Designed miniproteins, single chains, continued (3). Designs and how they scored, part 74

Each design is a single chain, and the fold is of that chain. pLDDT is the mean over its residues in the fold that is shown.

## One batch from the design tools (miniprotein)

Design m10718
Fold by ESMFold2-Fast:
Structure m10718 (fold): chain A 75 residues (1-75)
Amino acid sequence: MELLKKLEELEKELEKVLEEAKKKNNEEAIKIVEETKKKVEEILEKLRATKEGLEKRIEVLEKGIKEAKEILEKE
């Protein structure tokens, strides 16, 4: 979870820096922040997709256990 925490921290920091850069009308800083933010978003999206895939597999395992319990306890 350290990786996810660091990415969330970077996203929050980038949002603050972007707002400051826009207020100062610093085009170079805006471009750097926007580019970096997109890269962070891409990594977060990949992590989200992986998490969703793992969650789906866990659901299948939970259903299997539930079915087994229902069969065994349905005496």
Scores: mean pLDDT 78

Design m10719
Fold by ESMFold2-Fast:
Structure m10719 (fold): chain A 72 residues (1-72)
Amino acid sequence: AMEEEARKYLIEGYNALAKGDYEKAVQYFEKAIKLDPNNAEAYRLLAKAYEKMGDTEKAREYQEKADSLRKQ
């Protein structure tokens, strides 16, 4: 199912973040978002990855998206 596949991408993204592979983490979280575009957690993690890469503008953008999904 798409939901199971999105969950696998989130796990792979978490592993990449823990390893310091932020570019790979971004790729996995973007794949998760493509399968589940309402997943606030995926946007929060994507923001974290961009923050670690020094892209403060993208980090802010994705954090705002995560917050909006949680507030409905």
Scores: mean pLDDT 83

Design m10720
Fold by ESMFold2-Fast:
Structure m10720 (fold): chain A 66 residues (1-66)
Amino acid sequence: ELPLGTVVFADKGAVYRRISETPTEPGDVFYDAETNSAYVLGPEEAKLPLEDQLKRFYERIGKAPP
């Protein structure tokens, strides 16, 4: 359980996600600092596991998944 508003950070490029203490929701933002790209989660994508959400985010910005 993470505090409300916690930013999640991934290695080799900052994937920033603002999260609540609950699972990922529609409207949460993924941000990759290496490519300076941001993506707002849609309702269908928010239903996926986090690993699949990240894979689709990286695919859409033209970067290989970490």
Scores: mean pLDDT 57

Design m10721
Fold by ESMFold2-Fast:
Parts: C-alpha cells; sequence; structure tokens
Structure m10721 (fold): chain A 66 residues (1-66)
C-alpha cells in the first residue's frame, strides 16, 4: 500500500527514493495521521496533482494504520 504512494509520486516525475522513503517512514511509525502526511508531502513534492496526492496520502495512511 505505501509502495503505491511512492509509485504515484515517481509517476509524477519526482525522485522515487525520496517519495519511497517518506511513505515508508510513515508506515513504520504505526501512526495513520503521520503516514498520511508523509505520503501527501512526498506526492506533492514530486509534482502530483492534488487528487493524486490525496490518493497517495490515503495509501500511506492505511499502511501506517496496519
Amino acid sequence: MVERAAELAREAGGPFQAAAGAAGAGALAGDAERGREAGLEAARRAGASEEQAEAAARAAERAAAG
């Protein structure tokens, strides 16, 4: 699930390493809100649209909640 957020950010033309790192950190924290913010920030920095960034945030949030 977090991998989908990182892949979305990479698809937007951003650096995959940064996006994957942020999403992964959120998931490892086990805090859904922090996971969501990490995914949202990674996608936004990669240049994803607001709708795509929200989708990435939801994926990261769900992974962090797991």
Scores: mean pLDDT 60

Design m10722
Fold by ESMFold2-Fast:
Structure m10722 (fold): chain A 69 residues (1-69)
Amino acid sequence: MYYLVVETEDGRIIRVPLPDEQAAELAKLAIGETMTASQLGRLVGVSNGYLRALGLKPSDRVKIIGVEE
């Protein structure tokens, strides 16, 4: 199971479950980038509703810091 690791502007670290290896490969290419939670959801195929359940509002800015298994 792959997880995207992101850091919020307020310093929280959140692990986002990824649906497949393709999403993990796309996420690896984006390591070090900053984007909104909504943009992140579109990149890796995760809904805004699911991200909200993880504590991320669509407009929250996140930095992609890694991908884990």
Scores: mean pLDDT 83

Design m10723
Fold by ESMFold2-Fast:
Structure m10723 (fold): chain A 76 residues (1-76)
Amino acid sequence: AKKEAEELLKKAKEKLDQAQKALKAGDYKKALELAKEALKYGMKALKVATKEQVPEAVGLVIRAIGLIFEAELKLS
């Protein structure tokens, strides 16, 4: 459980970082795709997270949702 959550949190963080970089570069379509992947990994991490890992997993999910919203607004 802990190691599985750690790997999923790591993937969520990597996708969030990539999404933020894409958003800053003006690649809103790529930012949206990467932010959606970050949300997927963050939600998977939350399902298998230990009690101590829950705040980190929740934080990553919230950040991913925020980036999805920003990218979609730019694509509107």
Scores: mean pLDDT 86

Design m10724
Fold by ESMFold2-Fast:
Structure m10724 (fold): chain A 93 residues (1-93)
Amino acid sequence: ADAALTPEQRDLEVEAALLMIQLAINKIAASRIPDPEARQRVLEEIDKLGDEINAVVAALRAGADPAEQRTRLEKLKEEINRLGAEVDALLAA
């Protein structure tokens, strides 16, 4: 068990895990987009965002500044929310 994380780092890892769950839900929804080109583009963006969340978790475990990683997670949350709205719009079309 990696018991070396501070409470702040642990809270940020929980935030990252919740964003990853939100991306997994968006990926399931995106798989239903009727337009193959829009579907592929959205799925590629989901994979990219997932890689960025994993990079934040890796940085936290490597002892990176929690404040910088919090800012990265806030930007990722905004991007995930925008992507979710785009998926909803593409499914409604």
Scores: mean pLDDT 86

Design m10725
Fold by ESMFold2-Fast:
Structure m10725 (fold): chain A 94 residues (1-94)
Amino acid sequence: KPSIKEIIEKGLERMAEVLRRAGASDEQIAAVTSTVRIVAETAVKEKMSFEEMEKALLKAIEEMAREFGLSEEVTEELKEIAREMVREIEKLEK
């Protein structure tokens, strides 16, 4: 069974691949993945509900998408990866 850390890192790897295919710079990829990692790790540490964790991750993705001018298609793909990460963490905790 994967750890919470492994689930987060796998999700971030998938996000990096999406961003790379969309033509994002290495700096933009690093900014997005670092921000999502911090938000996810903070939510776990603070014992947020899975609903609160998902909302926090989606908000962070939307803010970074606005900052970097990411397309709605790329933004929705990143949001779906975040939702899948939360679902996998929830399954692990049960």
Scores: mean pLDDT 86

Design m10726
Fold by ESMFold2-Fast:
Structure m10726 (fold): chain A 60 residues (1-60)
Amino acid sequence: MYTIRVRVPDPERARRAGERLEKEDPELKVEVRGDEVTVTTSRGVTFAIGAALRIIGESL
């Protein structure tokens, strides 16, 4: 199991990114708290990192 935590500058963007990740992959466990998005997956660390990069990319 792999968990990655990403902080984004804007809590609104964090919520949108989390919502989009769940839509793209319902098997991801996504939790949003303020400006922080936590992604948990059993598929592998590379997959978790990919999800985190999507959050960062959408915050730019």
Scores: mean pLDDT 72

Design m10727
Fold by ESMFold2-Fast:
Parts: structure tokens; C-alpha cells; sequence
Structure m10727 (fold): chain A 67 residues (1-67)
């Protein structure tokens, strides 16, 4: 088996936060969703996934503008 690198673990954690963000967003918890998207963006930037991080930040900003 291939062992997960720190970057791979960081991406897996990012996917968990994305799931949390989507659930919070669907329930109308904008604060929770924004926090989860921002954590996802931070983790993806640390792993070098700039595209994923930009997508997460854009979504967090969009939800923040709705408050």
C-alpha cells in the first residue's frame, strides 16, 4: 500500500470540511459554512492545490456577501 503523504492527508481533511460546508449551507448555517470553506481553502493552499483553494475562498466570500 502507498502511505499517505502530508499533502494527501491535508487534501482528505479538506474534502471533509467541504462536506461540512455543503451540509451547513443546505441548512442555512451561513457562519458554519463560511468557516468550513475557509478551512478547506487553507488546507488546500498548504497542499499546493491553488485551484481548489481559490474555489473554496470564492464560495466563502459569496456566502459572506449574503450575510
Amino acid sequence: MVELTDAEVTRALGEIYLGIAKIDESKGDLDGAIEAYRKWASLYRQSGDEVGAEEAEARAKELEDKK
Scores: mean pLDDT 76

Design m10728
Fold by ESMFold2-Fast:
Structure m10728 (fold): chain A 61 residues (1-61)
Amino acid sequence: SPEEQRLREQTEEALRQAEEQLRTDMESQGVPQEEIDEILERMRRQMERLLQERIEELRRR
């Protein structure tokens, strides 16, 4: 639905910005690149789960 597509687009854009900011912050703290990549991957998976939950809620309304 248009609402689902809009929600996905907004979430992806916000996630990209958050990932960039978090990467910069972690780099400034001296976290190795491989650990940063693992942390950001875990964050993306969590956000994808939350997005699916929101989509299901929209479908039930």
Scores: mean pLDDT 81

Design m10729
Fold by ESMFold2-Fast:
Structure m10729 (fold): chain A 60 residues (1-60)
Amino acid sequence: GKPVSVELEIDKEKRYVKLTITTEDGTVITREFKPKDDFEFEVAEALALIWKGIALSIQK
């Protein structure tokens, strides 16, 4: 279904990135990244931002 809500949670101190997408049919899709170091955190943050951008583009 088409995304109606996109939420991004980023916590650099905990090295945690979570993306939650809710679709028009009520389906909730969650993607979590728990990188072990700062480099993996930067990669996870970049990937989450790309996914958010794609979801928002579909929402339009």
Scores: mean pLDDT 75

Design m10730
Fold by ESMFold2-Fast:
Structure m10730 (fold): chain A 68 residues (1-68)
Amino acid sequence: MKVIAVVYAETKEEAEEAGNLLLKEGNADEVITLEGMSLEEARKIGEELGKETGAKVVVVDVEALKAS
């Protein structure tokens, strides 16, 4: 099953770095990077992508990962 990661970060550089790591690790088949929007909007985009594509969509908040 195709996996799409929607990566949300405070900066474009952080989102791209996290997205590249997910692709390299084999945890995602495609990555979409988002910046300058709310986490709620990012989750909504992820839901719509899942409905349109039938893929498994995961939303990654890079700031939440740093806090963990």
Scores: mean pLDDT 75

Design m10731
Fold by ESMFold2-Fast:
Structure m10731 (fold): chain A 74 residues (1-74)
Amino acid sequence: IDQKEIDRAMSRIYRAIGKLLASQGKYEEAAEMYERAVELDPEDTEAWLNLAEALEKAGKLEEAEEARAKAERL
């Protein structure tokens, strides 16, 4: 397993933790997990969309718009 495969696996774990936190209404913590996920796998459109939704629900509207735009460009 090379570093890219490890990064993708870790990204999936962070995304799963983010979804769990978001389901509990912990949107700021969820956004932190999704940010780590997109840093490890910047081509994961679903992770960018999840990040945008979590940021929007946390009141970070400008950051949410940037994340959504990133997902649309992939």
Scores: mean pLDDT 84

Design m10732
Fold by ESMFold2-Fast:
Parts: C-alpha cells; structure tokens; sequence
Structure m10732 (fold): chain A 57 residues (1-57)
C-alpha cells in the first residue's frame, strides 16, 4: 500500500530527527532504504513497532 509506505517514511524521518544513537540511526536508515521492498503485513508490523518507540521518546 502506497499510503502505508508514505506513513512509514514519515514516521522513520520523525524518529531519525530525534535519535542520537549512531547504531540505531543506521538501523532506521536501513529500514527507510527498504520501505519499497516491504509487503503490507511487514509495513503494518513496522508501523506498530516504530509508533511504540516514538511514544517512549
């Protein structure tokens, strides 16, 4: 879903703006680079996990 991919990109960019740990930043950048390869199930799982992460910041 294009909408899910756009939502994931926006969330990843928001997390990258807040994240100071270099290793975590590398992981988030890697996920951002692979957004187009994720299916809808993977997109929903990633969105759920990253929303939880953002809520803890």
Amino acid sequence: SAALREELRALLEELLALETDPQRRATLKGLLANVDSLDDVQLRVALHDLREELARL
Scores: mean pLDDT 85

Design m10733
Fold by ESMFold2-Fast:
Structure m10733 (fold): chain A 72 residues (1-72)
Amino acid sequence: KQAEVDKLREEAAKAYEAGDLEKAIELAAKAFGVGYGLSEEDIKKLIEASKSEESLEEALEELKPKIEKNLA
């Protein structure tokens, strides 16, 4: 779990340094979702929403109950 999140964050950083900003954002969103124990469907929703700040905020509000439960 934690090792997977760390690997995704490292891959996101490498993508950013390579100039692939879209991939970096997708990997960062996936790392966040995995870290909070979200489902693959919810992670995909976050990745799609990460393309705009407004959409990302809306997606995070929708996922808030699941995030809070996993933080417990």
Scores: mean pLDDT 72

Design m10734
Fold by ESMFold2-Fast:
Structure m10734 (fold): chain A 76 residues (1-76)
Amino acid sequence: SEIAVEMALIAVAVARTVAEREGDEERAAALAETLDRVAEAADAGDLEAAIAALRAAVEAFPDDKVLREALRTVER
């Protein structure tokens, strides 16, 4: 679903903004890379690649509730 890819993009962008506001430059940089991967998947129409990128971000940042809730929603 195109909506699922859009939700993944929004969730990663929100998580990155939160990391930037908290001054966590390493987390913000990692989430910027994840955002690029999800954007590439969106351009290709590849939902599986978008979900895989989001899942990797959740594994890297398991305390991030925004990323976890987005993954739960798109895997539904």
Scores: mean pLDDT 80

Design m10735
Fold by ESMFold2-Fast:
Structure m10735 (fold): chain A 60 residues (1-60)
Amino acid sequence: SHTLTVTFDSPEKAERGAAEVRAQFPDAEVKVDGNTVTITTDAPVPTAVGMALHAIGAGL
């Protein structure tokens, strides 16, 4: 399993990022704690990195 953490500048951006990951990668565990999105997945590292990039893009 891999765990990735993405920190945004607002809780609203974190929620948008989390929603995007949940929509695109339903098998990933996505948690939001304030400004921080934590993604836990058994997918390979390139796929896990892609999940973090989706979160960042949606949180912009």
Scores: mean pLDDT 82

Design m10736
Fold by ESMFold2-Fast:
Structure m10736 (fold): chain A 74 residues (1-74)
Amino acid sequence: MKISDEEIEAALLAIRAAIYKNMLKKGKVTEEDLKSIEEDAKRARELAERTGNPVYRDIAEELEKIAKEAKEKL
């Protein structure tokens, strides 16, 4: 079984989403963190659109929601 680069990227983005949610709960998000969240959200959206995979879409939607919440708190 060969794991694709896209599957690895999606897994890493999902892990980052979980970390970002925990950071938001603790009120520890900085402007630099927001830039990273927005970049990861963009990458996840591009991956979802390119592949049509609903799991990747869910990751993109979660990261986009996290970015919005982070921006509202800054």
Scores: mean pLDDT 82

Design m10737
Fold by ESMFold2-Fast:
Structure m10737 (fold): chain A 99 residues (1-99)
Amino acid sequence: SEEKLKELLRKALELLEKAIEALEKGDLEKAKELLKEAKKLLEEALKLDPNNPVAHLLKKALEELEEALEALEAGDELAAEENLGVAEILLAVAKRLLE
């Protein structure tokens, strides 16, 4: 369902925005929790329709989220913030293309 795909993308984008805010406040554990939730929603979106018109953007966003989580585990908050910024742009573009 296109509506379900849009809802999953909206929620994932909200979670990314909250994760970035958590990092700005120094709450690494909250940021990791939010990123894992966002990753799960994007994986659900891809399972819902693997051939959807924005699947390539969702796959790239997942790669960026995974790199952000690895950076946080390594203590590299700046790298994590950069990866999250890229993921946010990719998801915003995906959302716009589905409008």
Scores: mean pLDDT 86

Design m10738
Fold by ESMFold2-Fast:
Structure m10738 (fold): chain A 78 residues (1-78)
Amino acid sequence: VDELIEEKGKENEGKPKEEVEKILLELIDELIERGLARDEALLYRAVLEEREEAALELAERLGLDPEVVRESMELLRR
C-alpha cells in the first residue's frame, strides 16, 4: 500500500505542473466519491479562475479543508 503511494509521488517528482494537477484531481476525486459532481465542477472552475473567495466558500459548503484549496490555488497562481 505505502509502496504504491510512493510510486505516485515519484511520478510527480520533477514535474511541477503535473504535481499541481494531481492535487486538484485528488480534491475533485474526493468530491466525486461524495456524489457532489455539480459542486465539484463549480469548485474546479473557481480554482482555475483564481477566485479564492468563491473557492473557499465552496470548500466550506462541501466540508473540504479550505487550506488545501488555498494551497492548490497558490500553486496555480505562482
Scores: mean pLDDT 60

Design m10739
Fold by ESMFold2-Fast:
Structure m10739 (fold): chain A 59 residues (1-59)
Amino acid sequence: LEELAEEVVAAAPEERREEVRELMEEALELSKSEDPAIASAGKLRVVALGVDVELWESN
């Protein structure tokens, strides 16, 4: 997950990189939660941000 998050942040456009980094840090913190439901939500957010960045890249 950390590797995926780093790749997604690096792939983000310069102007959105800080925004994506902050959102990724938040999602990674959630993914480390002791509550399995919150941890699952955090993991899903990391993946969803990756998809969003790919969509932003494609145009």
Scores: mean pLDDT 77

Design m10740
Fold by ESMFold2-Fast:
Structure m10740 (fold): chain A 101 residues (1-101)
Amino acid sequence: KEEIEKKKEEIKKQIKDLLDSAYGVARLWARLQGNEEKLAEVDRLYKEAKEKIENTDDIMEQIKILKEFVERLYELGVIPHAIYEDFLEQLKKIEEEVKKI
């Protein structure tokens, strides 16, 4: 039971770290494109995703919110396909860790 709680905390940290990483990459690519509107949209999407994640204790819901955030960044054109695939692979690994709890 105590071991399960520790694993949940570790997974929540991984979700937060991936959210922050995706945000950082998206901001970099929006800046490289010189598109202030895309940069503003990236900041809005990050704030929305962060608030949604902070407002739920359900790890699977947090993963869903993070997947939607990464997908929206890809649709906005602020992350390259290879980086998008890497983020999806990281999300899949986090989801598999949840299944082991």
Scores: mean pLDDT 86

Design m10741
Fold by ESMFold2-Fast:
Structure m10741 (fold): chain A 67 residues (1-67)
Amino acid sequence: PEETKQQAVEYFFDESVPEKSLKLVGEKFGVSEATVSRWLGDYVKENNLADSVTDLVIQRRNELQDR
């Protein structure tokens, strides 16, 4: 379901949720870690946010460390 995919992606990027890993997001939404990784890749490609999921994760980590 595209709605669950969107919610999982938004949860991953929600700065109010400090404990987020692909596994935790998958457990919260009842999907596998691999599925969450694929959804993030699709989201990054669709919205041109970064060159890869890895780059996006690094960017997110840096944003959290600046606080």
Scores: mean pLDDT 66

Design m10742
Fold by ESMFold2-Fast:
Structure m10742 (fold): chain A 82 residues (1-82)
Amino acid sequence: SKQEKLREATVLAFRGLAYAVEGDYKKAGDLYERAGRLYEEAGDLEGAAKLYRLGSEYYEKAGDLEKAERLRKKAEELEKKA
């Protein structure tokens, strides 16, 4: 359900934050991207955009500029639809 996806995404986002605190920015980016995807599938485009922006920031810190730019653009597109 929508509620189940939002709960799962929230757990993934908190795990992403834990990895970010440990300095594992790639893992943090991966988890925020997954959380954003679940929010998007649940129809929460504003929440998805925020999670994709966080994922982009962590991919940038990890040096993965291609993934960072992809998520930044995806967040911008969702913000236009919200």
Scores: mean pLDDT 89

Design m10743
Fold by ESMFold2-Fast:
Structure m10743 (fold): chain A 60 residues (1-60)
Amino acid sequence: MEEKEKELLKRIDELTSRLDVLGPEAGIAALEHIKKEAEKLGLDNAVQYAEKRIEELRAL
């Protein structure tokens, strides 16, 4: 579980580094996908991290 959580957090960070290219709409869609995967696995930290990034993008 912890290894999967670390992988998902890394994926969120890598995605965030590409948001300048993807734009907020594509970024939100990709983050929602990662959030759903984290929810399925019960990884609350990854869910909260993805949700916070989504909220930041929606607030722009």
Scores: mean pLDDT 78

Design m10744
Fold by ESMFold2-Fast:
Structure m10744 (fold): chain A 72 residues (1-72)
Amino acid sequence: MDAAEARAADILRRAREAVGEPELLRMARLLVEDREKGIEELAKAAGVDVAELTPAEREALLALARSLLEGV
């Protein structure tokens, strides 16, 4: 796993711990539908500053969110 994928996975894990699976799935759907709003909600839930996220980490978050939604 590269650094961006590892960071994205950590953000999703922390968000899940903070808000639970149903809310995480809502945030994942939001990220696929509205990237900026979805990233802001996930970053806030994970306790991460959205301004510090690189473009690669944002793309990794989108890819992982899509993968998560396919798993349901």
Scores: mean pLDDT 82

Design m10745
Fold by ESMFold2-Fast:
Structure m10745 (fold): chain A 61 residues (1-61)
Amino acid sequence: MEEKRKQGERLYRLGLIYEKLGDLKKAASYFRQAARLYKEAGDEESAKQALELAKRAEKKL
């Protein structure tokens, strides 16, 4: 569980980096992967937040 939460955090940070770089496809992909890992770790709040960021990035495509 802790490893999955940390991996989710790392992927979430990568999503933010790619969003800042304007690579919205990679940003959305990383945010979706982070959401899955957060959900598996039982962190539903972080999963929901990551999913919203993925949707935001996808709308700009």
Scores: mean pLDDT 83

Design m10746
Fold by ESMFold2-Fast:
Structure m10746 (fold): chain A 66 residues (1-66)
Amino acid sequence: APSIADTIAAIAAAARAVPGVLGVDVTQRDGRLHVTVLAASEEAAARAAEALSKVPGVAEVTTRVA
């Protein structure tokens, strides 16, 4: 299985690939990885959520618009 560090790196890379993503935070709760995305628009937030949900090890994605 990939390490937590490898999973976080994959999350950062996936978020960076989406135009309009301003930032990403990763937290672990109850053994699950939760990702919070700050996006410039609702469209960017939706695209980031879709891309991040495909990363193995991500249990939940929450989005915020700036």
Scores: mean pLDDT 80

Design m10747
Fold by ESMFold2-Fast:
Structure m10747 (fold): chain A 97 residues (1-97)
Amino acid sequence: MSREELEAEVDAALAEMIIATGINILKDPNVKISEEELIEMVDKVAELAKRLAERGFTEQVERILAGMEEFRDLAEKKGLTKVAERARQAIEEVRKL
């Protein structure tokens, strides 16, 4: 593994951890978090995914996008329209790269 490949796996792991945390927050009925904070999490994950996509790390990007799609679907089911819409836009932005 090259240094660049190692750095890419670290970025991917961070993005996957952030999105998994968001999914767990959405699944927990006792956790109250603002839509703005959830959108911040989506934006951070999208930033990491875009950097990986621009560098050609397709497998890492696909793993992150799968987590983002699960997060979007959960946000929609919870009625968090702004969060779901931002997640949809972020997924589209990454897919265009």
Scores: mean pLDDT 86

Design m10748
Fold by ESMFold2-Fast:
Structure m10748 (fold): chain A 70 residues (1-70)
Amino acid sequence: SAEAVLARIEAELAADPNNAEALLALARAYLQLGDTERAIEYAEKALEAAPEDEEVREAAEAIIEAAKAA
């Protein structure tokens, strides 16, 4: 379930709070749960964690747009 995935990703972020991949996964999990505010928050944190990573930027922007459209 999305809730079970969320709990696992939160544990991974407790070990490395700047893990952009984990932050994007958390943003996607919140988007699936309908929590658009949290989805945007964690997508923005992923951008801050890896500001020069084009793949992270594209993924985060897609999550933010999907959250705004919901």
Scores: mean pLDDT 82

Design m10750
Fold by ESMFold2-Fast:
Structure m10750 (fold): chain A 61 residues (1-61)
Amino acid sequence: MSIREKAEKWFEEALKLSEEEREKLAEEYAQWIGKELNLSDEEIELVKRIIIQEIKKEIAE
């Protein structure tokens, strides 16, 4: 599965989970994408925060 397909599937699944499960999944995803893209620890943390904020924004719609 490509990184894009993995991201789309992950995001779709995340919307179905509880807040705690979403945060855990966001952490796992950020770590995975960080390895794929050779991101720094700071960049991985930023990606995790962005993902969590985007999910919360979608839910609050």
Scores: mean pLDDT 72

Design m10751
Fold by ESMFold2-Fast:
Structure m10751 (fold): chain A 55 residues (1-55)
Amino acid sequence: SKEEELEKLRKKVAELGEKGDIEDLEKAIEMLEEALGKEVGEDLKKKLEKLKESE
């Protein structure tokens, strides 16, 4: 379902934030907004901001 896919994507973004560059997360969030809608992008942007605040 879409909800299940959204959870997978949110988890993937969190994993990328721990391992990869923030730039990769920003690109992924933009793609997800286009595919799944603005609500998904807003949730992921909030997670990205938390990752930016952490070292």
Scores: mean pLDDT 67

Design m10752
Fold by ESMFold2-Fast:
Structure m10752 (fold): chain A 84 residues (1-84)
Amino acid sequence: PVIPEDPLERALYLARQGGKAYREGNYEEAIRLYEEAIRLLEEVLGPRHVLTLLAMKELAEVYRAAGNEEKAEEVERRIREILA
């Protein structure tokens, strides 16, 4: 598939693909896609932007579904620290 050249459009595309992988039960791929999307969203919009925070929340949900409670809690802690 063609990935958009614009960093914001690319981040949103990757987040959508992460959601698709999550729904298909491919947790490893979903985590990879969301981590890349979050990296780009942080660079373009900053860590406090609603889209960045939503992508982090989705990553935490994928980690929890994959049985990785430690990583889910780590991401949730990061969100709380950003909002403090």
Scores: mean pLDDT 87

Design m10753
Fold by ESMFold2-Fast:
Structure m10753 (fold): chain A 56 residues (1-56)
Amino acid sequence: KLSEVARKAIAELEKLGVKDARTYVSEVVSRYGITDYDEIVERALKLAEEAEKVAK
């Protein structure tokens, strides 16, 4: 169940151009315990955006 949701979230983020999608999704699921697909995608995307903002 959770693995399937995580795989879908990774695919969606990769479609949006996020290079480290798997890392961000893993962070959101394992550290925050989030299991809702929409919330995983939203939080992982925010983490990716903040990481890119700092790296620039």
Scores: mean pLDDT 76

Design m10754
Fold by ESMFold2-Fast:
Structure m10754 (fold): chain A 76 residues (1-76)
Amino acid sequence: SSKQQIEEIINSFLDALEKAKSKEQLETIVRGLRSFLEQLPPEQQQYALDLLRSKLPTLSPEAAAAVQALIAEAEA
């Protein structure tokens, strides 16, 4: 299903954010996640944003801050 595929891709981006060893790597991963979100139809984008929001408590402070910024940007 499209929802399972979105969840799998989102989890891959979140795992990559947690493993980022430099600001440059983190910025590259954030750009990739932003690009992925922008390519989704509105219904799938909302699902992905809701999923990201639900995962915030499981993330490191740095990863959580980056994801929160992306959510705010997408909802503006």
Scores: mean pLDDT 86

